Designed miniproteins, single chains, continued (3). Designs and how they scored, part 24

Each design is a single chain, and the fold is of that chain. pLDDT is the mean over its residues in the fold that is shown.

## One batch from the design tools (miniprotein)

Design m8809
Fold by ESMFold2-Fast:
Structure m8809 (fold): chain A 73 residues (1-73)
Amino acid sequence: SMEAKREAELRKLGAEMQAIVQELVAHEREHGFDPARQEEALARLRRLIDRISEIDPEAAARLRADLEAWRAA
């Protein structure tokens, strides 16, 4: 029960992150780069990673490193 709830929450958070990335990529493909929209998407992704960290700290650490590498590029 508790494990199933944790797995469901992780799946939900992962789907939310995927939706944010897909929306950003779709917007950039149609309208070009928007720095304000990218910064908002990055802030939303960081908040979701913080929530993942409460359930799976190792997965969150990997996602955070990936996000920071993306921002630095």
Scores: mean pLDDT 84

Design m8810
Fold by ESMFold2-Fast:
Structure m8810 (fold): chain A 89 residues (1-89)
Amino acid sequence: DYGSKLSELIKEGKLTEEEIIELVTEALMTVHGIPEEDARKAAEAATKPFLEAAEYAKKGDYKKMEEKVDEAVEAMIKTLEENGVRAAK
């Protein structure tokens, strides 16, 4: 699934900005029914925290990696809420 693939790429420290945008946008559209434009905005908001998570994983700092993953998820939710989008339940 998208979450497992993203988690593996983060742990390996091989995650790119393009992969984050592609995987997160597709997951938000396919799993949550979010429109592409809003999904892409949320993915872009999460890109920096996910890249920082990968950098901490490379250094073996898994606590900070998890903190950055949580920050990425919060950034996505906040971006969607600010744009008036509600994910399909």
Scores: mean pLDDT 77

Design m8811
Fold by ESMFold2-Fast:
Structure m8811 (fold): chain A 97 residues (1-97)
Amino acid sequence: LIEAAELSAQAELALLNENVEELRRYARKLGEIAGLSDAAVDESVARGLAAKEKNMTEEKRKEIIEKLKEELEEVEKTLGAEELRKKFLEKLKEIEA
């Protein structure tokens, strides 16, 4: 499976190189991973190009990164709770022995 981080980096490079065709290709692959429609991907590409023209690309990228961090934090909290339960159960078994 293709990693979203790699596709994001390649999309950014395509945007910096003004390669709209490559930007669209990588954006579509990212959209597929995220379950987005072609219309949403096309809108994202159009907004990316407009943001570059208005020097707003970094702000939009920052918002996307911030959302991704929040999602990762939720996953970590879920995994942390599960590991805590496992450790607690192991400790109970040792006391019962």
Scores: mean pLDDT 57

Design m8812
Fold by ESMFold2-Fast:
Structure m8812 (fold): chain A 64 residues (1-64)
Amino acid sequence: PSREELEREVEEALRRMTIAVEETTLRRNGITDPEEAVAYLLKKDPNASKEMIEATREAARRLS
């Protein structure tokens, strides 16, 4: 496969893993609202990437 195909597959795998990890954190803290989840993330990591913020919103939506 091309480098672009491999990079896309790795990016998707990392996104799925990030969502799963965030789901665990949010579940432990009883957070199911996407905006509360993002606020919680930014409180812990003010420099969180856009990808991390979106993954955190998705994790919260999956818990609702």
Scores: mean pLDDT 81

Design m8813
Fold by ESMFold2-Fast:
Structure m8813 (fold): chain A 93 residues (1-93)
Amino acid sequence: LKGAAEAMVSEDPEEREIGLTLMTMALSIAKKAKDAELLREIARAALEAARRTRDPAVREAALRLAREAARALEELGETETARELLEEARRVE
């Protein structure tokens, strides 16, 4: 996850696309596995990428990943964690 998030903020557009693809796959796996810990890690990594990026398209993609992970956490009963993550996403945007 940290490597994928780092790739999303790379100066190389190809590395950014790879990072986004890997993060999207990790989110899909975490949602299917109902892995709350992995969903939290994905959301936090995506929020950090959104804060660090200078590219508006990467920021939008990262915020989308963070919000989807937060929504999945809410569905698993992690309501307070989901609320906190959504509030952080709103502040970045």
Scores: mean pLDDT 86

Design m8814
Fold by ESMFold2-Fast:
Structure m8814 (fold): chain A 75 residues (1-75)
Amino acid sequence: GMTDELRAEANRELTRYLGRPVELTETTTRDDLVAQLGAHGEGVFALIDRDGDGVIDAAEVRAFLAYLRREEALE
């Protein structure tokens, strides 16, 4: 499962990237992110849930954090 430390890092980086608070959990669904982020939630979920299984796991969160850091480095 996702560690509290990894989740906290993901929530910090997402909040910074999107400019609004985000709360990820071990069972966050697409609809949960749509409720938190509105129109952006579906895209954000798809970006994290790379295998399309409808759940967010630790490997996907780690890959997403690497993606965000890479995108920041391109600016």
Scores: mean pLDDT 71

Design m8815
Fold by ESMFold2-Fast:
Structure m8815 (fold): chain A 94 residues (1-94)
Amino acid sequence: MEYEELVEKLAEYLKEAVEYLKKALEAEGGEGEAYRKKAEEAAKKAQEYADKLQEAPVEVRVEALLRVAPALAELAALLGEPAPTVVTREELLA
């Protein structure tokens, strides 16, 4: 299904955002800034795919949430701020 590709891309970009943010926190000097920028870019891409998934059937949106929820929680913890809302519980139940 074409929506399955959107779910895969959403999960992929969220994973990249988490990985780059972890590298930013472990890096020293200007290297951390570069990784932080890459993490932000990946998070923006994830949000674009989440927005496209808002029109998807509820089954696809549930699959997306189940797949990305751990990465979203980890990203929020690493940022000390709420992670970008890619899929909400309310959106999935609407």
Scores: mean pLDDT 71

Design m8816
Fold by ESMFold2-Fast:
Structure m8816 (fold): chain A 70 residues (1-70)
Amino acid sequence: MKMSEKAKELEKKFLKNLASTPGVSDELRNALLQAVGKLLRENPDATEEDVRNALLKVPGVDEALANKLV
C-alpha cells in the first residue's frame, strides 16, 4: 500500500524515534504502531500534529513521549 510522501516521512521518523526509545514495552509498542498505522491508513494527508494527537490518545503516553516520537 502506497502512502502520501508526507505520511511516509512521518511513519519513517516515528519508527526511527520508536526504535531509539528504550524501555517501551511490547504492549505499548503495539498500541503506538496501531494508532499511527490506523491514522496514516485512514488519513494519507496526515500531518505531524495529527500523529502527535494520535499518540496522545494511547494510554500511558504523555506530551514528552509524544514529542520524542514525532
Scores: mean pLDDT 78

Design m8817
Fold by ESMFold2-Fast:
Structure m8817 (fold): chain A 75 residues (1-75)
Amino acid sequence: EEVIEKLKEIIELAQKLPDEKVGRYFISLAEKALEYVKKGDLNKAKAIVQSIKNVAKMYGYEEIEKLAEEVLKLL
């Protein structure tokens, strides 16, 4: 439940990013992570969230990086 809420928050933040291409990338990954969490495939969800964190760090999107780190601690 908490994981689902944080992944949805990543989607909301990504939708507000000035770079629409990067925003769409985060939305796509977060949606895939949500599907894997709902299916119980936590290892695949973790791998996708790690990708979100790495890209957020690369572009300096600190809030998305922080949320991804919090999701990883809950998975």
Scores: mean pLDDT 86

Design m8818
Fold by ESMFold2-Fast:
Structure m8818 (fold): chain A 65 residues (1-65)
Amino acid sequence: GSLLRDLIYRDVLYRLLKIPGISKEEAEKLAKEVVDKIFNAKSWEEAQRIYDEGLKKAEELAKKK
């Protein structure tokens, strides 16, 4: 449900905000994209891949500055 989505969003956002150099706006946008993709995932393996790709994208965004 929406409550579970909000809890996962919070956890993903918190993890992204720990990456040095990421902006709040970039972290919030990316966290929403990652959570939306996770809820559409067909398997646990796909959800884990989406999460890992999200973290890599956040690190790339942080390095861009």
Scores: mean pLDDT 80

Design m8819
Fold by ESMFold2-Fast:
Structure m8819 (fold): chain A 92 residues (1-92)
Amino acid sequence: MKDIITNEKQKKAYLKQLKEIIESEVTRIAVRKAINGDDEAYEKALETLRKKILDPIEDKEVQEELNSYFEEVEKQVRADIAAGKAARKAAA
């Protein structure tokens, strides 16, 4: 059981790589929603992406951390879109 520490560096590198993929893909899906206005396609695309990334992960700690990160990125992207829309409305 003390051998788990030997894999921490690999686990952290893997987490970083997947977090970058999540951020990039969630942003891409959110930008597509802002252009097309299709709320159902947006929700389905996010759920499909989450399952695609999380389902192959056997390490529960990695899966839980990525799920939490996924929620944070979604909230941040939603806030950025709302702020951009508000700024545009104030300029009009």
Scores: mean pLDDT 71

Design m8820
Fold by ESMFold2-Fast:
Structure m8820 (fold): chain A 126 residues (1-126)
Amino acid sequence: MLDELLQKAAEAIRNKDLKKAVEYLKKARELDPDDVVLNTALLIVEMFKYTSAETIEALFGPRFLDDLATAVETRDKEALLRAMSLVVKALGLESVKEGIRKVAEELGIPKELQEKILGLVEEAAK
């Protein structure tokens, strides 16, 4: 069940359908609510779900969606850090942290988990 949802989310990301990816990631979060990598990926996809694939590739480069999909599919922290590094380089660390806080509050992510996610954003900035 969980692995199938993660594979479907990753395929949706690679197919540039971020709205569909959010649906699968929200279902995956119901099965594993405390996974930092999955929650971080969900927040990134939620932030950009209405942004065109062309705009995403222009902002974050051609590797971004594949690194994000790999992070989701395999729960790979290093792939997530690569994707997050591209977002931080394009938008700036403080802007990304503020965006993550806002979306996390909207999705009802607990404060303790938000702090762990912000720690990954800081790590990606190094």
Scores: mean pLDDT 87

Design m8821
Fold by ESMFold2-Fast:
Structure m8821 (fold): chain A 82 residues (1-82)
Amino acid sequence: SMIEIIETETLEEALELAEKYRKEGKVVVLLDAEAVKDKVDQISESMIALREKYPNTVVVFANVTEEDRPVVEEIKKKLEAA
């Protein structure tokens, strides 16, 4: 199954969602959208590898702005292509 990707506008919201999904038995990866802009390929490759080991993975992006949405979509497309 595909990795579930969730966008949040703040770190506080992202941490609350991460706690919720961890309680549901998910493997949660928390990423700062600003920090991953220049690392799309590296992050995508890491997420593909993580999905192979942990099918119940959820990726939560913190601090997502309108400028960051194309970056998040590119990562999502790379995950769907693998």
Scores: mean pLDDT 80

Design m8822
Fold by ESMFold2-Fast:
Structure m8822 (fold): chain A 81 residues (1-81)
Amino acid sequence: VDVEALIKNAQELASEAELEEAVANLTSFPRAFRVGDRLYVETPKELASQIALDLEKLGYELEAVLPGSDKNTLTLVFRKK
């Protein structure tokens, strides 16, 4: 996964309330969203560990792992260190 491209193409959202609607309209994964100082990454479960490791190398700290849009996806929550 190209996590630098993922960060660069992350959609800016005004609030976490917009995240639910944005995620519901996804047709491809992984995708990233920015809400304030946080980065939200919607990803297949099998890619989650690799994305977390790659983002950590870029100075992002994993804050939370949440359920994704379906049973096969996760929402990873990061903050820039």
Scores: mean pLDDT 78

Design m8823
Fold by ESMFold2-Fast:
Structure m8823 (fold): chain A 70 residues (1-70)
Amino acid sequence: SEFLRTLADAGYVPVATAVTRLPDGRYLASVLLENTRTGDRVTLEVGVFPTEEEARQAAEEAARQLREAS
């Protein structure tokens, strides 16, 4: 992903993944990022998925792509 490459180039690395159940029954996939140059921490919202498993897979795949791009 071009967006994930941009985050990696900016110095962000994944430190954790999270899946959050939303009130409408969908699941938010997130990756916690830390900037290796500044120490800043931000949450990347990867997307919203119909199942917890799809959200988990999406968060893990985004984290993997960020690690490979760093």
Scores: mean pLDDT 84

Design m8824
Fold by ESMFold2-Fast:
Structure m8824 (fold): chain A 66 residues (1-66)
Amino acid sequence: SLAAWLAANRAVLEEAARRTGVSVGTAAAAVAMVLYGGRSYEEAAYMLGVSPGTVRRVVRAYLEGL
């Protein structure tokens, strides 16, 4: 489930959020949309109300923290 994934990845998501200046919820949503939902950075950015550059930085920070 999404909740189980969030629990298992909380530390990585919290670090990604801290490094990019977004909430943990925004970081989790960005990662889920791009890496698991197949959405582009532009699509995720539009849905979350952030820039595509912010989504890209969040996803990269998450992948670096794995």
Scores: mean pLDDT 84

Design m8825
Fold by ESMFold2-Fast:
Structure m8825 (fold): chain A 83 residues (1-83)
Amino acid sequence: SLEKTKEEFEKAGNTLTVEETDTKTTYYFENKETNFKLLLTKDNAAVPNESQIEKAEAALKALKGKGLKITVSADGVVTVSEV
């Protein structure tokens, strides 16, 4: 569950803020020890296919910067940028 994921992140010294609306959910993740930031915005109607999910996972695995922005559109398309 989202609550369990949040507890695990906070227990590891991370901060997770979740903002839900009827149309979008935004996740802001920050690891204060490593100064890593992740902003994930997902349209609530989005059902990303396996290829788009793999794209997001590859970006997280290949992280080179101290910040990552992931956006999931209503069409389920994943866009990734480093900040």
Scores: mean pLDDT 70

Design m8826
Fold by ESMFold2-Fast:
Structure m8826 (fold): chain A 90 residues (1-90)
Amino acid sequence: SEKKKLEEKLEYLEKALEYLDKAINILENNPNPTKEQQEEVIKYIEKANEYLKKAESSIPPYTPADGAQGLLEFREKLKKEIEEIKKQIE
């Protein structure tokens, strides 16, 4: 029961990271992103936040006010939570 809940949480956290990585990839490859690229980044961040909520993560959702540094910190917190959950499952 507990292991199954952790596995489901891990799947949601990994999906959140996947979407966050897609957003960061656009920004890293496009220092001056177009309106269309900015809209795609926002959609990916929204998806990452949705999956964090499904995972019942303690990590607060990213907001544009957090800026580029906040986005990187958000990614590092997410990676850390994923590694902690993986250790609990193993």
Scores: mean pLDDT 84

Design m8827
Fold by ESMFold2-Fast:
Structure m8827 (fold): chain A 62 residues (1-62)
Amino acid sequence: AIEKAKKAVEEVIKDESLVEAAKDALNNAKDAESLKEGALDGLASSTDEDEKKALQAIIDAL
């Protein structure tokens, strides 16, 4: 689940700094459910289109 989310972020997001930040967040997640909840909250709060794409890719990969 987490490895699939990392791959999805790399394929969807062109900004390497955003991809790296997303991978760091994935590595620090305790489990896939907590990660998905955090990603859903981030998606609802974000106004950045690239950040929304990264968060959606994580949700879809979990």
Scores: mean pLDDT 70

Design m8828
Fold by ESMFold2-Fast:
Structure m8828 (fold): chain A 90 residues (1-90)
Amino acid sequence: ELTEEQKKLIYELKKLIDLLRETSDEKVLQDVATSARDTYEEKLKEEKNEIIKKKLEEVIELLQKLLDGEISVSEAIEGLQKVIEEIEKE
């Protein structure tokens, strides 16, 4: 059974995926990705659960690669979906 913290993270990641899919403006996409990265970096600093900490690190890495132009928005979405699936198996 998933914890409330895990359910909340899954919900937030699904919202981020939807927002990334709906965003056609490159500048808005960069602002969304930057805001999300900064939010998850702040959460990572306060996180004590090692499993959730690892998942936050994976999300941050995907967002950073997207911002650096190393991956496409579609690849970032696929990576975020994989993180959700890994949390759901916990």
Scores: mean pLDDT 84

Design m8829
Fold by ESMFold2-Fast:
Structure m8829 (fold): chain A 76 residues (1-76)
Amino acid sequence: MTPQEAAQKAADAGVEALRAGHSFEEARQKAIDTAKALGYQAKALVEEDGDEVWVTVAAIAPNGEQGVATKVLPKP
C-alpha cells in the first residue's frame, strides 16, 4: 500500500464517520486511527469551507514517503 492509498482510505473513514453522525473531532480521530492501523503516521483536518465540509489527511510512511487526500462533502 502506498502513502497516497493510506491517505485515501483514512479520508474515506473520516467521511463515513461524518455520514454516521459523528462530530468533526470524532471524524478526524477516526481518520488518524485508520491510517495508524495501516502502519502510517497521520495528520487529519475536518473543516467547513463555505457550504462544504473538507476532510484532509496526510499519511507518512516509516520510510518518510507521504501522501495527502482530500474528500469534500456538502454541508447539512
Scores: mean pLDDT 84

Design m8830
Fold by ESMFold2-Fast:
Structure m8830 (fold): chain A 79 residues (1-79)
Amino acid sequence: SAIRARLEELLARAEEAIARALDPSQSVAEQVEAAREATRLLQEVAQLALDNNDQATLAKVEALEPRFLAVLDAVRERA
């Protein structure tokens, strides 16, 4: 379905944004922007998954939580 394809696209983009936010070759400004994008994308995925009762996608979002917390810690240390 179109919704399933959209969820998979948004989730993949969120994982890429998390990877950029944790990339030590990026500037501080680039890491902060990537962290903001990751936050926005994860919120969008979670909301769309909740609206469609997609428990599998919600479980994938939850599995990304440790990596996302590492992003927040990295941004906090550099802020």
Scores: mean pLDDT 82

Design m8831
Fold by ESMFold2-Fast:
Structure m8831 (fold): chain A 113 residues (1-113)
Amino acid sequence: SVERGERLGRFVTTVVSLVTNSHNADGKANGLDPKEQEERIRRVAEEVGFTVKHIEVTEDEEGRSGYVEAESEEGVRIRVKVRLYKDGTIEIEIVVSEDGKEVLRSKATLEAQ
């Protein structure tokens, strides 16, 4: 439905934004603490009607990565993978499944300028 698509879009946009940003609206460095970033992702998932089933946010010498699996009460599963490289390149992969079947897969790369 349109409402489901809107909720999925908001969830994905939020995960990408939180993984790729170093600062947040709360006046602290967001993304310097992966645990706080995970908590924010869980909260937003809940606000848009998804329960987080798996989440990991990691930082290393190559950059930052985020991986989230979430499920709606309607049985829609979404998997979002985001990689931010040190050079500013961003890779995003989104997979949506319904009734155990993959219904959408999207990959995007945003290169640093």
Scores: mean pLDDT 73

Design m8832
Fold by ESMFold2-Fast:
Structure m8832 (fold): chain A 147 residues (1-147)
Amino acid sequence: SMKEKLEEEKKKKEDLENVKKAAEKASNAAFNVADGLKLLTDLYPSFKPDLDNVLAAGTLISDAIDDSKKLTDAFRYMSATYDRAADTAASAGLSEQADLLRKLSAYYKQAADELEKDSKKALEYAEKAEKTAKEFRDAAKKAYEEA
């Protein structure tokens, strides 16, 4: 019936809006992490590939905002990028920054796993990622100022 089709269209629109918001939160998180990585790159040039990869992955997320499959792939790519950045941070003795990058990796992986199953849970993980990204930026700034 027309009523059943309207209810299905409404649910699809709500899912698309949650996915779009998750992409916006994840993109904001990526740029906050990039701001922190810029500071760390000045102290430790070994972070330069991680900075470049986070910026590239953030752009992929922004470009994929209306495509759940491409967005899922972009979130998985960002998750892997944060794990590599965490390895760089751990090698530099930046254990607090490494832990925050591992947490970011986990949130992006969880958001990717939920994007097509539960858009609301995907958004919740993206919101946690945005908060953790700000904590990472602040921790990176502290390390920079104490150097």
Scores: mean pLDDT 89

Design m8833
Fold by ESMFold2-Fast:
Formats: C-alpha cells, structure tokens, sequence
Structure m8833 (fold): chain A 78 residues (1-78)
C-alpha cells in the first residue's frame, strides 16, 4: 500500500494527523502523495476532502499536515 513506503516516524506522524487534526484516511493519503510526489493536484484533492469533511480552514490544516509529514522525514534521515 502507499503507507508501506513510509518510515516508522512518518507512520507515527500519520497517526497524529488522525488523532490531533481529525483527518480521514482519504485526506491523509492525498497529503502523503503530495509529500512523495510534490504534486499540486494531490494537495488540491486533500484540501477538497478536508473542506467536504467540515474541517475549518482546510488549506491551513492541509499545510500543517504536510509540515508534520516533512518533519518526520527529516527526523528519519538524522
């Protein structure tokens, strides 16, 4: 699966996105694809999913999720 490509630290970041930000698995998948591919389309899909799910300020929350995933990637390399 897509999540099999994630490090243990990135998998923990995914858990935090679910628990702290209330993101769905579908939204998290699009954010993970954004980080792995640097794709604007996956980012836009993530924002649209968050908006449909009633997450306040979906663009800001999506950026926070991406930052958490990127920080986990940096920690994995150190």
Amino acid sequence: SLFDKLSPEQKEAVKKLREELGFSEEAIEQLVRTVLTSSREHYQRAVEILRKEGIPDPERKARKGIAMLNEALIRDRR
Scores: mean pLDDT 78

Design m8834
Fold by ESMFold2-Fast:
Structure m8834 (fold): chain A 61 residues (1-61)
Amino acid sequence: SMVKSAEEARRFMERAVDILRKMGKEKQAEALREEVTPLIDAGNIEEADKVVRETLKEAAE
């Protein structure tokens, strides 16, 4: 597992969770954390990044 890439992915996920919460999308924020955390822990950084990006794109107003 590349420690720096995993840390960057966690920071990106946490920023996305914060953005979703500020939008009032608490359930979506929690679902994102639940989906992305195991991907980061497994070292699937590319998939984790993709899920975060797709979720933010769908949630963006």
Scores: mean pLDDT 79

Design m8835
Fold by ESMFold2-Fast:
Structure m8835 (fold): chain A 74 residues (1-74)
Amino acid sequence: KPLEVYRRLMEDPETLRLYLEARKASPEAQKILDELDKLIREGKLTPDRVRELLAKATHPATKRFLERVLEILE
């Protein structure tokens, strides 16, 4: 369920820290996280979609956060 993925990500202090750093990293990082949020809300979040977002990510915090999302889904 979409809310369960969000809840699990935000309950871990380190994952929350990475999310907040990623959001501050760049406008491109914000767009990547907004796309992730949209996929979660629409119930379309899959490992392949996260890998597509990870391929676009340049900032280390954004990459680490997306890797954590992949671990939760796999």
Scores: mean pLDDT 77

Design m8836
Fold by ESMFold2-Fast:
Formats: sequence, structure tokens, C-alpha cells
Structure m8836 (fold): chain A 95 residues (1-95)
Amino acid sequence: ENLKKAAELAGEAARVADLGAQRSTNPEARKHLVEAAREASEAAQALKNGDIDTAIEHLKKAIEHAKRAVDLGNPGAEEARQLFEEALKYAEKAK
């Protein structure tokens, strides 16, 4: 249950981050959201493979990038950050 929830949230967060990047007029914010989406996609793949520790590392990096995009005022970055943090919570419970 927790592993499945973490994977679903990581995938949704990657989608939200990618949409936020596409809508961004700030190149730095766009770059951070693209990197957050990539990290979240790696986390989702690791979760599907049962590699929880690797997924946690990728989710933490995704959160860092999303926070940078939030600081730059990017629309949707805060939603992506919240989804990444929720995914991390479920991944940690799956340990």
C-alpha cells in the first residue's frame, strides 16, 4: 500500500513539475522543475523495482529542485513540492 502510494504520488508530482516547467517564463525555474521531474521519474522507477533507498534519494533531490523553483516564483512549483514531500513520506513508511 505505502509503496504503491509513493509511486503514484511521485508520478503525479513529475507530471505537475513538467507542466510547471512548460508554463514557466523564468529559465532558472524551468530548469529546476525539469530536473525535479527527472528525479521524480527515477524515484517512481526505483519504487516499482522495490528499491526504496534509491527512491528516497531521488525524491529528496526532487524536493530540493522544487523548492528552488518556488523561491523563483514559478506557478505550480509549490504543488509539485507538496506532492514530492508526500511521496517521500509514503516511501519512508514503506521501509
Scores: mean pLDDT 85

Design m8837
Fold by ESMFold2-Fast:
Structure m8837 (fold): chain A 77 residues (1-77)
Amino acid sequence: MDKEAKALEDLALAYRMGSITGYEGLRAGRQLAEWYGYKEVAERTDRFLGMSEDEARAEAARLGEELEAKAKELRAK
């Protein structure tokens, strides 16, 4: 449980960084998602990498918020 919350926190930070750095941060976030076994997050990132950088940054920000909220929910159990 703590490990899942930590993994989601690490992913949230990576995608929040992706909202600033664009494709470079998104590629790093994708590798981390695969490392932790979050296939759906990695697949969503592939779609973002197919968008313009501005659109990819906006989607990365939204995903980062979703992952952070999920991590907080797991820690509040």
Scores: mean pLDDT 83

Design m8838
Fold by ESMFold2-Fast:
Structure m8838 (fold): chain A 66 residues (1-66)
Amino acid sequence: RQAEIDEAQRALDERLPELLAEYQRMLETGDLPPPPEGVEMDRDVRRAQLQANIAVLQRRLEELRA
């Protein structure tokens, strides 16, 4: 289980720059990711969530590179 957690975190860490770039492009183009199935979210709320996710990923990337 610890090995599975470590592997998942490593895969996420490896994709952090890609995910960050993708999310930033989505934010700039307005092509926002769809909300979870069965949940209706206003576009502004989806945009705010994307911005929050970008901030979290940026912080994580800084921690990994520091």
Scores: mean pLDDT 72

Design m8839
Fold by ESMFold2-Fast:
Structure m8839 (fold): chain A 80 residues (1-80)
Amino acid sequence: MTREEVIEQARLTVILSSGEFAVKHAEGLSLEELELELELVEEALRLVEENPHLVSEEEKKKLREVYEKLKEIVEKKKEE
């Protein structure tokens, strides 16, 4: 694992953790904050698609699950 790969993996881990926090605390977050978290997870998924060696299949599944949940939360909050 190169220094660059370690940095990218750390970035992906932070984005996943932030997204999971946003899903759990969605009621306390603004639509703007939730949309930003969704954008970050979407960027992380694109990075993983381009660099599949950076994460395990399990981590990729978790990122996709967080993306789908955030997308649903954003849609519901827009209906408020």
Scores: mean pLDDT 81

Design m8840
Fold by ESMFold2-Fast:
Structure m8840 (fold): chain A 79 residues (1-79)
Amino acid sequence: EKEEILKLIEEIDKELEKNREKIRKIPREELDEIVRRLAEEGKPHTEELRKLFEAPETLSPDQELQLAAVAALIERKKK
């Protein structure tokens, strides 16, 4: 679970420069769906993540990395 997120972050970090643009180009529709799923799980910090999703163009590199890791994890568990 948490270890899987850490692993994703580490892998993304290696290819950060190549994947950074891909992260930024994530459609807002998809980002909004991720926020909605986190809310359904009753996860805290949904407000913080939502703010990041609403302003992807102003994200810092660290925030972009975290966003990508969360998105990838949720997509994997999307069944």
Scores: mean pLDDT 55

Design m8841
Fold by ESMFold2-Fast:
Structure m8841 (fold): chain A 85 residues (1-85)
Amino acid sequence: SEMERELALKAAEERAQEIVEKAKGAAAVSFLELPSGEVRAIIVEAVGQDTKRTVLTVAVRGGYVEIVIREEGGEERRERRKLEP
């Protein structure tokens, strides 16, 4: 479970960075490790005079990273990535 948490945090950091790099305005990210072993990344980006929030929930199971992406005002997306050695 500890190893899965560390891998989930790394995956959350990598996916959040991809979102931050694609942001058109200034963006900030914060990470929260949940008691469940899931990692939550909260991304806030500037969109004109407003802010847009994206929440990632990341878990590692069976050699795969599972990511749930929830954008403010958008649909929930789910991604699955195989862990590379």
Scores: mean pLDDT 80

Design m8842
Fold by ESMFold2-Fast:
Structure m8842 (fold): chain A 89 residues (1-89)
Amino acid sequence: MKELEEAEKKFKELVEERKEELTDKQLKLLELHMQIQRLQTQYRNNPTLELLEQIERKAREYLDLAGASEEERRELERVFEELRRELEE
């Protein structure tokens, strides 16, 4: 659960850092962020591997569009890998 909170904070930080660039990309980032939030809400109510995989895919799309570094992408991948392991137990 703390890992999901950290991922959510990371997305919010990325949005704030890129806020100075007013482009069409900002609207796409907001759309992806909203989609991720909806999926996270569904996941909290019914945690399944399928929902977690959907969240991960949207998070990767978000980071790619935001121009995130490989380090930021690896960090997010690690968080989701840990969450998948918890679901398998």
Scores: mean pLDDT 74

